# Ledger of designs, part 67: designed miniproteins, single chains, continued (3)

Each design is a single chain, and the fold is of that chain. pLDDT is the mean over its residues in the fold that is shown.

## One batch from the design tools (miniprotein)

Design m10320
Fold by ESMFold2-Fast:
Structure m10320 (fold): chain A 64 residues (1-64)
Amino acid sequence: MTREEIEALARDYLAAGLSPEQAARIVTRRGVADGVPKEEIIEALARALGISRATAQRIVDEAL
């Protein structure tokens, strides 16, 4: 899974009516399972969800 695919997946979950935190949690678990580096997941979520990198890192750490 690429960083762009993570961004697209996060946006799809938002479009489906999930909260940013719910979308970020699901996408984090899928990205980790697919071997994506944690740092790339954090950056992708910050961009896709319009949240700070610090907020994205907190959600990623809590989801793992």
Scores: mean pLDDT 84

Design m10321
Fold by ESMFold2-Fast:
Structure m10321 (fold): chain A 94 residues (1-94)
Amino acid sequence: SMTHHSLHFDTADVTQLAREMSELLRQGTDVLHVTMTSPTGEVAEMTFRVDSEEDRQLLGDALLAAANGGPSTGIPDKFEAEVRWLREQAPPPP
């Protein structure tokens, strides 16, 4: 059975969102549905589906790197745009 989880965040909380997504993936979540609301009330929805343990580890590591303002390498192509978007929303490192 595929493990499914849903997350709802404001865009201001994207760093915490990325950390929680990474933790859920590491715990065995196969499908993540993410809804984020902007200050203007625009809603962005993304779905992350992991098809392999390698994808799970690479996506999880990329999300942790994004949360910490670090570079991401080895991101599966299917997640590159979403991880890039999360990096752009994350605050710069202190």
Scores: mean pLDDT 71

Design m10322
Fold by ESMFold2-Fast:
Structure m10322 (fold): chain A 91 residues (1-91)
Amino acid sequence: SDALAHARAVQAALKAAYPDPAVQAALDAEFALRTAIAAGAPREEILALLDATEAAYERLLDRLFADASEEERARIRAELAAMMARVRAAI
């Protein structure tokens, strides 16, 4: 519960600092994922929320790096994929 209270406080602070809809969606998806993990939700539910979180982060990256080079976008996408693979391995 303390971890969820901390996560909620961090989410609220970040949402206040970053009013961009893509940032808001990514923060909401990550909070839902963290809440499900903390609650011991079924693996299938956690994987579905992880997929939703990855999709929200992909939309955020498209927003933040719209004018970035193909090389920068490819690197950032690879870093996201590696991070998501580590989360999947830790479930």
Scores: mean pLDDT 83

Design m10323
Fold by ESMFold2-Fast:
Structure m10323 (fold): chain A 62 residues (1-62)
Amino acid sequence: SRLEELAREIEREHKETGRNALEIAVRLLRAGRASPRELAEALSMLYGADPERVEAVLTAFA
């Protein structure tokens, strides 16, 4: 799915660069590649983060 593809992209960049997953998500958001909700769900799938709280944080960076 698109969320699984986003999760794989975030995890790959995290492994390759050592950048924090949330920082990678903010970059993707600012590049217009995904919505706060999609990124929050992807981070929830990867790390068990609360998607509602992550979406609120990401929305502040949009």
Scores: mean pLDDT 84

Design m10324
Fold by ESMFold2-Fast:
Structure m10324 (fold): chain A 105 residues (1-105)
Amino acid sequence: TDELAKKAADESIKALDELIELAKEAGLPDLVLEIEINLGMAYISYAVGKITGDLAQGALDVMDIAIDTLKYAKSKLPSKFQSKVNEMIDKLEKLKAELEKAMSK
């Protein structure tokens, strides 16, 4: 579970970093700032998970922030980026489902 949680958090952070680059390429500085704020929130959520000993919950919180941010940004980004953002959302939703299944007993 811990390895999957770490992977989920890492992939979510990576997706937010890629999204920042897409927003920069699109010339949307307000969107860049909004994504950077959400990236900060993701780091805080993961740190809370580590401190409280619930790494899997911390990773789920990071994934929720990343998926919600991707869905929000998708509505603001030019059509040429829609396919890439959809692929990122699909990848994280599948990984979230896998992590949730691993946490269930």
Scores: mean pLDDT 86

Design m10325
Fold by ESMFold2-Fast:
Structure m10325 (fold): chain A 110 residues (1-110)
Amino acid sequence: MGDSVDVDATLAAIEATVEEAVRYAREGDVSKAAALLTAAGILLSALSLSGDEAATARGRAIVKAGRREVVEATPVEKLEEALRRAKELGLPQAVIDELEEDVRRARERE
């Protein structure tokens, strides 16, 4: 009974942190959005140490969905800028392919 209260509080913190990341992404503050997604990942790691596999799976799904929502909330111009930088820095092809798909989906939404 006590363990579920701590797990619920951590899940609520992950959800709130992801919602803030999406808000900053909409405002074009990609650096702040990325920092908040990193914080959500740290909270997920703490949740996984609780031993609650179901809660950890839910937290993992929230973080994964949150990353997608951040990308969807980011202005297409900022996604295109990120793609150009990734190519200039020689990031792995898998990362470039993901960013190209993110840009394509963003353009399809307009």
Scores: mean pLDDT 78

Design m10326
Fold by ESMFold2-Fast:
Structure m10326 (fold): chain A 73 residues (1-73)
Amino acid sequence: IVKFLEENKPSEEELKEADQVDPISKEPLTLDSAIKLPETGKLISERDFLKILKENNENIEKAIEKLKELTNA
């Protein structure tokens, strides 16, 4: 889990180019709170990622699939 979060942190440029808001919660994103989803490049909050991860028994792959669905709607 910690490795996934560290590997998927956005750069300052990526954050600046994004909407800087979480598409799920609509809360502001910062470098400390933002995570870049693999494949889509969408930024979400670490809090929302961890919440979905917990709901999926800490299965990272399943959590990513769920987050892709939520961000593509």
Scores: mean pLDDT 72

Design m10327
Fold by ESMFold2-Fast:
Structure m10327 (fold): chain A 70 residues (1-70)
Amino acid sequence: KKEAVVEEVVAFGREKAPTMSREELYLELGLLAAELVMEAFPEASSKERLELTREVFDAGVAEVERIRAE
């Protein structure tokens, strides 16, 4: 499940990196990460979901910065 959530957020970052501002992208990545983690792990505690959301968000950000480097 976690790998699927990471892949979806990374794919979103990859698709949107050429057309969205960095600020808009980071906000959208954060919202998407939170939404997907909530859906994939509804049984997890708020603390666990927050930790998962940070990890998934960081993966998305890394892909955006990789694409924007070239």
Scores: mean pLDDT 82

Design m10328
Fold by ESMFold2-Fast:
Structure m10328 (fold): chain A 66 residues (1-66)
Amino acid sequence: MEEVKERVERFAKSLDLKLSEEEIEEIARRAYEEWLKRKPEYDGSMPEKVWLDGIVEEEIRRYLAE
């Protein structure tokens, strides 16, 4: 969970997004839940860190579209 939150914070900073601590935690929670949901489908075709980074980016994009 903490590693997911740190990734959300780094992506937000890289994209120059001004997110509150609560928004970062909500996005991290969503990304963590999605990662756990998709984990049984992971076939090792890419590094797990790259796959997790993709999920984090998707959840940030979804949050901003709300």
Scores: mean pLDDT 76

Design m10329
Fold by ESMFold2-Fast:
Structure m10329 (fold): chain A 71 residues (1-71)
Amino acid sequence: EAVEAAERLAREAKEERARLYEQAGATLDQGIAAGEPSSELTQKALALVEEGRRLYADGEARAEALKAEAE
């Protein structure tokens, strides 16, 4: 159960990261199509990427803690 919970946390973290990366790409694509300032859109996209990285790192750390507890 603990191992399964850890694997679920890691998987969900990866899925959230992928979702945020998709939003970053969509934000840039929409801005290019609309003629929006690239610097502002780049900052938005980078913020989404950083959020995804943080969520993934947190999920992995929590998964490792659960696995260590299970052993």
Scores: mean pLDDT 75

Design m10330
Fold by ESMFold2-Fast:
Structure m10330 (fold): chain A 55 residues (1-55)
Amino acid sequence: SFDEAIDEFRAGMEEVAERTATSEEQRKELQAGIDADVAEMEKLRKEGKPFVVKP
């Protein structure tokens, strides 16, 4: 479902960020990006619009 897709994306990206970040500041920057992406996904979900995957 859309909710599951958002949850899986957040969990996966946070796991990657935990493994990739070399500093607390970088981890914060990665988290901010994840939060922004999730907010956009939730916005699209509320508007009833599909995910637009650009080539």
Scores: mean pLDDT 76

Design m10331
Fold by ESMFold2-Fast:
Order: structure tokens, then sequence, then C-alpha cells
Structure m10331 (fold): chain A 74 residues (1-74)
């Protein structure tokens, strides 16, 4: 669906942005702002999904959270 594709793109773009910010030594405030904006957008998109698509989105978000956690712990 277009909404699932949009979620995938938002997660991919945000992960790339977080990687760059971490490499550049960005502040916790800057990182928090990016993650907060992303989570707000994702919450609105998830509301538009069918139950089956929400399961797919949940798996995508789990992978994203794991990757972000790894970057922040590095």
Amino acid sequence: SPVLEQIREVLRETLERVRRLVEEGASETELGEVLYETMQRLQELVKQLSPEEREQAARMMEEFSREVGALLDA
C-alpha cells in the first residue's frame, strides 16, 4: 500500500539521518528532535493501515528501533 511504502521511506530516511548525526557528534537534543518528529509522523500513518499492514509496520519499526539503539550505543 502507499501508506506502508511511505512508512518504509520515513524509517529509511530517518535511520540514514540518525547515522549521519551520530557520526557528526550531534547533540542529544538534535537526535531527540529527529526521533520525536519521526515517531509523530509514524503514529499518524499507522492509524491509516489495515490490521495486516499494521503487523508489517510493527516489524519495520522493531528493526528500526534495534538499528537506532545500536547507533546510539556505539
Scores: mean pLDDT 84

Design m10332
Fold by ESMFold2-Fast:
Structure m10332 (fold): chain A 97 residues (1-97)
Amino acid sequence: MENEELKEQLLKEAKEVAERLLKEGKITEEEAEELIRLTEEAAEAAIKARETGDEAEERRARELLARVLVLITSKFDTEDAARARAAAEAALAELAA
């Protein structure tokens, strides 16, 4: 997949999650913006790691994605938390390949 398409896919997924959580009253508008921002920064770092082979950028992408997962899982007390974690791990594996 093209790097730009991968970034757009991740941002689309983050926006859909943020919108759903906002509608359910589980997060604030500021938390929704942070979720999207962290996802964008993670995608940018992952793209740089993929293009350059820079281990520091790969580590940064993993750390930013972990922050996204913590934010999501702290707002879900259900099966949704497990699905969100699995989806994020799958996305990270795709970026690492």
Scores: mean pLDDT 72

Design m10333
Fold by ESMFold2-Fast:
Formats: sequence, C-alpha cells, structure tokens
Structure m10333 (fold): chain A 68 residues (1-68)
Amino acid sequence: SLEEQIEALRALAERVGPEARLHLARSASPSSPVAMVLAELDGRLVASLEVTDTPEVAAEVERLNAER
C-alpha cells in the first residue's frame, strides 16, 4: 500500500543516516508505475527501495531531504 511504502521510505532514510541524499529514479519505461528511491552517500549508492511513482512518494523524498 502507499502507507506501507511511505513507512518503508522513512525507515530507509533513518537507516542510511542524515548525510545520505535520497533520489527518486523513475523507470525508463514510460508505462511503468515503478520507481526507485536511491540513497547516495559520497557519490556511492548505499541503499535502494522500489516504490510506486506517486506524488505522495515524490513529496516524502523531498520532505526527508529538506529535513536533513
């Protein structure tokens, strides 16, 4: 569910710590609802989470980055 995805995203943000930056990477397929949240630290990928490409997920990524 969307709520479970938001909670998983918050858990990922907590796990990687405040210095990691979160990026929302959309699928290359234009019909795919699938996106990836990528956690980057010092130019390296440290974690990833598959999500649905929704405005709520995009807003939460932005909010988490702003509060770091």
Scores: mean pLDDT 81

Design m10334
Fold by ESMFold2-Fast:
Structure m10334 (fold): chain A 99 residues (1-99)
Amino acid sequence: VKPSTSFAKRLIELIDKIVEAVLNKDEAAVKKYTGRFGTLLLLERAAAISTNEIDELIASLQEVLEYIKELKKKYPEAQPLLDRFEDIVQYYIRYASSL
């Protein structure tokens, strides 16, 4: 079974861009990349359900969750937004785990 490492990498890249946008006070970029983050989660969840690869989705989301926790320690100014992403990722993990 091939791990969904490309998905985790894409989510991490979007989170990095969102944190950079917060630090630069670029509200338009924050909104743009936050929207892309949400869309990517929805598309990959749908794909995982269709291909019965739920375990790979959960593993990728757990990797992203740990990355968010580390970023919260490094960038306190981005913490309120990162807290929201942590909640969203945890919600997706709980939902996927119930399938």
Scores: mean pLDDT 81

Design m10335
Fold by ESMFold2-Fast:
Structure m10335 (fold): chain A 61 residues (1-61)
Amino acid sequence: SLEEIKEEALKRLEEAKTPQEFHDVFLEAMRRAKEAGLSEEERNELYDILAKKFLELFPDW
């Protein structure tokens, strides 16, 4: 589900120390969402959540 993919991605992002590591987690989460058959709307919601988290963790990137 969207919630499960979101929770897993957010947990893994806590381990990310660089923008590259964040990007890898982000791509995996988006791939999982696509493979799970989530709608475009649900995938866009996931994208927005992860993008906000990126800006919080790497504001100077």
Scores: mean pLDDT 79

Design m10336
Fold by ESMFold2-Fast:
Structure m10336 (fold): chain A 100 residues (1-100)
Amino acid sequence: MSPEELVEQIEKLIGEIGSLLLEHADGAAASEALRLVSEAVTAIRKYRAGELSAKELAEILKKQLEGLREIAERSPLSPEVRERIERLIEEALKLAEQLE
């Protein structure tokens, strides 16, 4: 996968994680998740503009994904929704590890 394709896949996964947390989490957790998603999207835009290296982007994305995982773990989600979010986070983290 090219770095560009990798970033596009990560952005899609982060968007899906955010959407699930917005739908299923409480208002405070949903607001925090939207903030972390917004920070991740901003970092991706800076990377595309040449303002961040792939390595710097990977470090930011990993931090935001770990924050999203903490929100999901603390939220009163159904087991099915929790497992789905966990799988999306694990996939996004693996893709972020491939950035240089």
Scores: mean pLDDT 87

Design m10337
Fold by ESMFold2-Fast:
Structure m10337 (fold): chain A 74 residues (1-74)
Amino acid sequence: SKEEKLRKAVRDLLHAAGEAGLPLEVLQDIADIYKAVVEEKMSVEEAIKRLRDLADRYPQLKPLVEKALEIVKE
C-alpha cells in the first residue's frame, strides 16, 4: 500500500539524514512526520508536501527526500 511504502520511505530517510550528520532539529522534523503517518494523523499527500517543504528549507536534504519519494511511487 502507499501508506506502507511511505512509512518505510520516511524511516529510511530519517536513517539516511542521521548518517549524513544533519542537525537534530531536521531529524526531529522528519521523526514528527513519521510519527504522524504511523498514527494515521497525516495523509500521504500532506506527508509528501511536508517532506518537500523540509527539502526546500534544508537543500542538503533534497537528494534524500527525492530518493524517498521514488519509493512511494506505484
Scores: mean pLDDT 80

Design m10338
Fold by ESMFold2-Fast:
Structure m10338 (fold): chain A 78 residues (1-78)
Amino acid sequence: SVRALAEQAVDEIERAGAPVNAEALIRRAEALVELKREGTSDRAQELQQEIDNIQNTSPQSAREELLAAFEHALRLLS
């Protein structure tokens, strides 16, 4: 699920020593999924497609790309 992948990305950010609010990041990832489901934004739908494409690759091998995608999603939703 997107939430599980967001939690893994948060763990990697925390291990790198960067400050992160795990609950906020997870909520923003869930909000992106809800925006796609509701069809409220073309940009959110496009971004979710990119996340879906990354998820089709092994999460472990694509973690760096997944993290970048979530960071981009947070910027777009801010």
Scores: mean pLDDT 55

Design m10339
Fold by ESMFold2-Fast:
Structure m10339 (fold): chain A 97 residues (1-97)
Amino acid sequence: SEREELKRFFLKLAELQRKGYEATLAGDDETAEKYAEEIKKLVAEYLGASEDLDEEELKKAFEEVMEKLKELVEEIKEEHGVKSMEEVVEVVKKELA
């Protein structure tokens, strides 16, 4: 389902964001930039952006996906009584098992 695809995308994105954040805190700018590039690739793949979309169209599509992710995260927090992103990730992993 589309919701399960969004959940799988969320898990991959969350892991890359965590690794990028940890690199930033460690002062490893090169590794942080590498994970930022991997996030861009993941988003492009999820959007099916294998054809040349205008940069503005890609940006708009990215914003729409991010809004869907925010909605998913807030729904999971409310339904399961969890507060942290780490707890949301664990809920999504169990739902997709």
Scores: mean pLDDT 79

Design m10340
Fold by ESMFold2-Fast:
Structure m10340 (fold): chain A 109 residues (1-109)
Amino acid sequence: MEELERELEEVERRILEILEKLEKTKDEEEQKKLLEEYKELVERALELLREYLELLREQGSPLTEEEIEAHLEAVRRQLELAVEYALTKDPAAAAERGRAAAAELKARL
């Protein structure tokens, strides 16, 4: 459990770092590489969050599978919006969306 929380925090940190790099990048090849890394981190974050929420449910949390899926969908959507804003050259919006997604991950844990 503590291990999953630590891994989630690390993935959140890396997501924010990549969003900041995307905001600053002018090289198309570097942008493509960052987008690939971002996609992998998003999938990893959602996988870890699902594992954590399922463990809480097994330990007696009243969370339903439907509530877990709804939460994961909300987080995925926020992370997708964050990268979209980064690509449109709105770095302030991208950074805020990334931070909001990370905060939502932490608040639901």
Scores: mean pLDDT 74

Design m10341
Fold by ESMFold2-Fast:
Structure m10341 (fold): chain A 57 residues (1-57)
Amino acid sequence: GEEDARKNLEAAEAAAKAGDAAASAVAAHQTGILMGRNPPFDPADGASAVAGARAAL
């Protein structure tokens, strides 16, 4: 649901702020899955995946 997607996006943004790029990318990918996106956001896109998830919410 939208709330679960928002929480995962907040986790992605918090991980990015902490400098954990890998955790940030994984959380952005999970946000895409929770939003019902197919394909979900690609973890390889890094900060672009996080920005895409924010723009989609």
Scores: mean pLDDT 75

Design m10342
Fold by ESMFold2-Fast:
Structure m10342 (fold): chain A 68 residues (1-68)
Amino acid sequence: SEQELLDEAEKLTGKKITSLEEARELLEKVRENSEKQLAKATGVVRLVAEHDLEEVERLLEKIKELLK
């Protein structure tokens, strides 16, 4: 549901989100920042960053599908 996507976006961004458009914009910024951080990360930190990036990408795809 839309609410479930908003709840997941709030967890990943650490910010309160009220719309799918806002979620998309914030998640795209998180993705860009995570990609930059991942390039510098090693070991366990890299593994965690990869997982977080995968979750952001998955959620963005679902949101974009609903936004057309």
Scores: mean pLDDT 79

Design m10343
Fold by ESMFold2-Fast:
Structure m10343 (fold): chain A 73 residues (1-73)
Amino acid sequence: SVFDKLLSKTDNPEAQEYLKKAQKLREEAKTLSGDERTNLLGQAGSYLLKAAKEMGGPVEFAKLAGITTEETA
């Protein structure tokens, strides 16, 4: 998955821990519905933000995740 690519692109142990926690929560959320799923997805998002900070910031992280951004504002 794209998420597994992010793990393979970093040797930072803090980033790896946050990515693993986010992935685990996201996968657990797939087995749930309603508010429980939304809560786990929110927690996963929090860990992704922490991983992004460890990996050079949210813009760099988004590019590594394959999120397209405009080159010109």
Scores: mean pLDDT 73

Design m10344
Fold by ESMFold2-Fast:
Structure m10344 (fold): chain A 63 residues (1-63)
Amino acid sequence: SDVETLKEAALRNAQVVAQKLEAETGVKPEIKVEVIDGKTAVATVTAGDKKEVVTLTVEQVKS
């Protein structure tokens, strides 16, 4: 439950970043989401030569 909520929250935040990077680069963004020990989600957004990382913890998005 918490892990899925964390992944969804990270993906939603990454989508906002992806839209910004796509507008800046003109390249379709790619999003990669990783969950570390079920406590932290790291979403990496890449578009062209630009990369931004979104990090969320279960405390920030609990339940």
Scores: mean pLDDT 78

Design m10345
Fold by ESMFold2-Fast:
Structure m10345 (fold): chain A 59 residues (1-59)
Amino acid sequence: GASAEARRREEERRRFEDFGVRALILGKVSPEQVEEIGREYNEGKISAEEAIERLEALL
């Protein structure tokens, strides 16, 4: 079965994706900016919270 960590990671990813899609629809960020932040998150360089904060800072 999935660990608690794996479930949290999936939930955090979904939250980030939802926020990023909404920001793109609003025209507040570019796809390139979302991709760059998402890359750092996927590489484990930043947390989901930090990724969302970086997107929010662009709004």
Scores: mean pLDDT 77

Design m10346
Fold by ESMFold2-Fast:
Structure m10346 (fold): chain A 70 residues (1-70)
Amino acid sequence: ADYESKIKEYEAKLKKDPDDLRAAYNLVKAYLDAGKIEEARELAERLMKKFPRDLMVALIRGLVEDAEKK
């Protein structure tokens, strides 16, 4: 599906710039759209450890928590 292409694109961006929170946010959304909740959670946990006070990371946490309730 189209989501696999988006996942690879955003993973490549994060490999080049691990601090690209916009790419990380888009990757989490792509994982959730693909039903890959565990992968989205793992990425969110890594971001929370690296950027514990970042607003974008707080939004990412909310997205994953909402998806886990389904």
Scores: mean pLDDT 80

Design m10347
Fold by ESMFold2-Fast:
Structure m10347 (fold): chain A 69 residues (1-69)
Amino acid sequence: MEERVKRVMEELDKMFAEGKSVKELIDFLREKADELTPEEFRWLAENTPYLPLRRHFLEMAEEKEKKEK
């Protein structure tokens, strides 16, 4: 797994610890959308314990996959 994906997971864990809202987590992920590959988003979906984010990761992976073909 690439170091970039691990950093995203670490930041999400930090945001959970700080009590950030789901909306704030989604906004953070939206900023990272251009930095992550579809495979990296799928990895995040498979490894995140936070179910609301899992669906969002899968949707972002599909969107990037369609743009890159």
Scores: mean pLDDT 73

Design m10348
Fold by ESMFold2-Fast:
Structure m10348 (fold): chain A 100 residues (1-100)
Amino acid sequence: AFEKFIEEMRRAIERDAASEEERKEAETLLTIAEALYNKDLTEEILEAMKEHPVMLAAIQKVLGTPDVEKARKAVEDEEVFEKALKIIEEEIKKYIEEVA
């Protein structure tokens, strides 16, 4: 079920993404979703997420700020990072449950 969902989402991104930037953001979100679902958050994936727009956006939500530079500085704050990761996990889980 989940593997088929990821495959269908990749096809939807390829078909519907309006720009290269939008496609890359969506593909990274799928990679994060796959890692979170499989409970396979390696140190390498966590480090890659720290600089990703999706993580920065989640940190902005945690801090209540439109300032990307404040979010970038806060990514090294373990508590802020964990709260942002929780937001991403909940959004992905809800989406999978709605479309599965």
Scores: mean pLDDT 69

Design m10349
Fold by ESMFold2-Fast:
Structure m10349 (fold): chain A 120 residues (1-120)
Amino acid sequence: SKIDELLQEYRELHKEILEKVRKVKTLDEAQEVINEYRKKYQELLEKLEELLKTLSKEEQLETLDRFIKLEEEHKEEFLKLADELAKENPELAEFLREEFSELIDGLIKRLEELKEEIEK
């Protein structure tokens, strides 16, 4: 289904960000990774919003709940990675934790706002 295809795109982006974050050594490199993924997440959000327009109200709500859970799980995985990075570079780890939490929390908030609009 188109929903499963888009969920797979989100999972692949999540894997890509985790792998790139493991390789960063400087705050500048970390900022570049976060900026790139902020853009890619925006592009995926636009795809999700277009997909939602083709679904029933019930399917829209179920789809949004699935994406919210996926983003919450991704945040937990990222914070765990940041804790491991903190052992070698606590300043870099804190920067990544703050910037990534802002990014993911912003996405979750947008998905929750879309859910509220559909429920009205």
Scores: mean pLDDT 86

Design m10350
Fold by ESMFold2-Fast:
Structure m10350 (fold): chain A 94 residues (1-94)
Amino acid sequence: SAEEARAEVERLIAEVEALADELADSDPRQANILRILIRETRELLKRVSDAELVQAVAAVDEDVPVPPASMSLEARQLWALLKEMRTALAAHAG
C-alpha cells in the first residue's frame, strides 16, 4: 500500500539521518552527501502520487538494475535516491 511504502521510505530516511550524524566529524563530505539525498527525497515525496511511490519502493525492494520503461520520471528519480540511500547504509553495515 502507499501507506506502507511511505513508512518504509521514512524508516530509510531516519536510518540515513543517523548515519549522517555518525559521519559528521569523521567524514563530513559523505555526511553532507547523505543530507542532500535526504532533502531531495523529502521534496520528491511531496510531488509523487501514491502509485509512483509504491512503484519506486517495489523496484528498490526487488533490486532491479534498470527501472521499468512504464515508470514515470518522478518514480525513477525516487527509485534512484532510495537506491543510493540503501547502498550507503549497506556500505556502513559493518
Scores: mean pLDDT 84

Design m10351
Fold by ESMFold2-Fast:
Structure m10351 (fold): chain A 95 residues (1-95)
Amino acid sequence: MEKEILEKRIRMVEARVGYLKERVDELSKHATPEAKEILDKARELIDKASEYVKQAREALKNGDIEKAKTYIDQAEKLVDEAEKLLREAMKILNE
């Protein structure tokens, strides 16, 4: 049960990471210098979140439920911050 809930949570965060990466890549094609700086910061957070997702999956595979929870909690925080930066960049780009 716990492991199944955690696997679902990891999949949801992976989906959010993928979506944000695609959005940052698309917006970066038409970015002003100001928007580019914000998008570059968002990309760093997305890349870091992706690494925590990988660590969460490895911990879950090894049966380390507490480590998997810790890693996915960190990934979610980074994704939330990246989403805020993406919204700010979109305002600057008038999207």
Scores: mean pLDDT 86

Design m10352
Fold by ESMFold2-Fast:
Structure m10352 (fold): chain A 77 residues (1-77)
Amino acid sequence: SILEELQQYLDQVQQEAQELLQQAQQLFDQANQYNQLAIEDPSKLEEYVNKAIELSDQANRLLQEAREKLKEAEKLL
């Protein structure tokens, strides 16, 4: 059934989006850890802050990808 194939596709997209959201959260947690390291070792402030920014940017890209996947799936309904 086309409806069963569509449901399987939607379930897969939902799972993929959840995995991307979990990966984004892990990257935000890592970024927060680097910000704490920057406070603890000011001699590496620039290095750690730049790493935190890179991780946050990567996390935001994963969030955008998850949102785009969900929007494309909703267009099929």
Scores: mean pLDDT 88

Design m10353
Fold by ESMFold2-Fast:
Structure m10353 (fold): chain A 86 residues (1-86)
Amino acid sequence: SEVLKKFEELLEQKRKELEEAGIDSDYFIRIVEEVVKPLLEEGKITPEQLEKILESAYNFYKKNYGKITKEQFKAIVEAIVKQISS
C-alpha cells in the first residue's frame, strides 16, 4: 500500500540521518518496523500519527544511543505509539 511505501521511505531517511551522525541504525529500523508496521497494515495508525511516532522515536534514539538496550528502546516505541494513537 502507499502508506507502507511512505513508512519505508521515512525509515530510510532516518537511517541515513543516523548514519551521517555516526550512529548505528540497525536497532532503530528493526524495532520501529516490528512495532509500527503491523499497526499500519491493520489501519490503526494514520499517516499523520506515523510521522509523529517516527519523529519521537528518532529523537529518543539519537539522544540515548549507546545508553539503552534493544528491549528498552522497544518499550519506548510502544509507549510513543500508545500516547500518539490515544
Scores: mean pLDDT 85

Design m10354
Fold by ESMFold2-Fast:
Structure m10354 (fold): chain A 65 residues (1-65)
Amino acid sequence: MEHIELVVTSPVTAENAPFIAALVRDLAARGARVTLVVKGEVSPEARAILEAVAAEHPNVTLVVE
């Protein structure tokens, strides 16, 4: 299984989180195991969006640093 690590260093907001979620969903749909690492600030609403994607897809892991 392909392992893909996506590292986000910029702030994640309610406006950009859906685009990150769409990318993660696309990679997961291809059968990849995706680790999404958020190193920047994340709003509570943005975090909820990203956590929902991880909950929907067993091959997606969310790490907030």
Scores: mean pLDDT 81

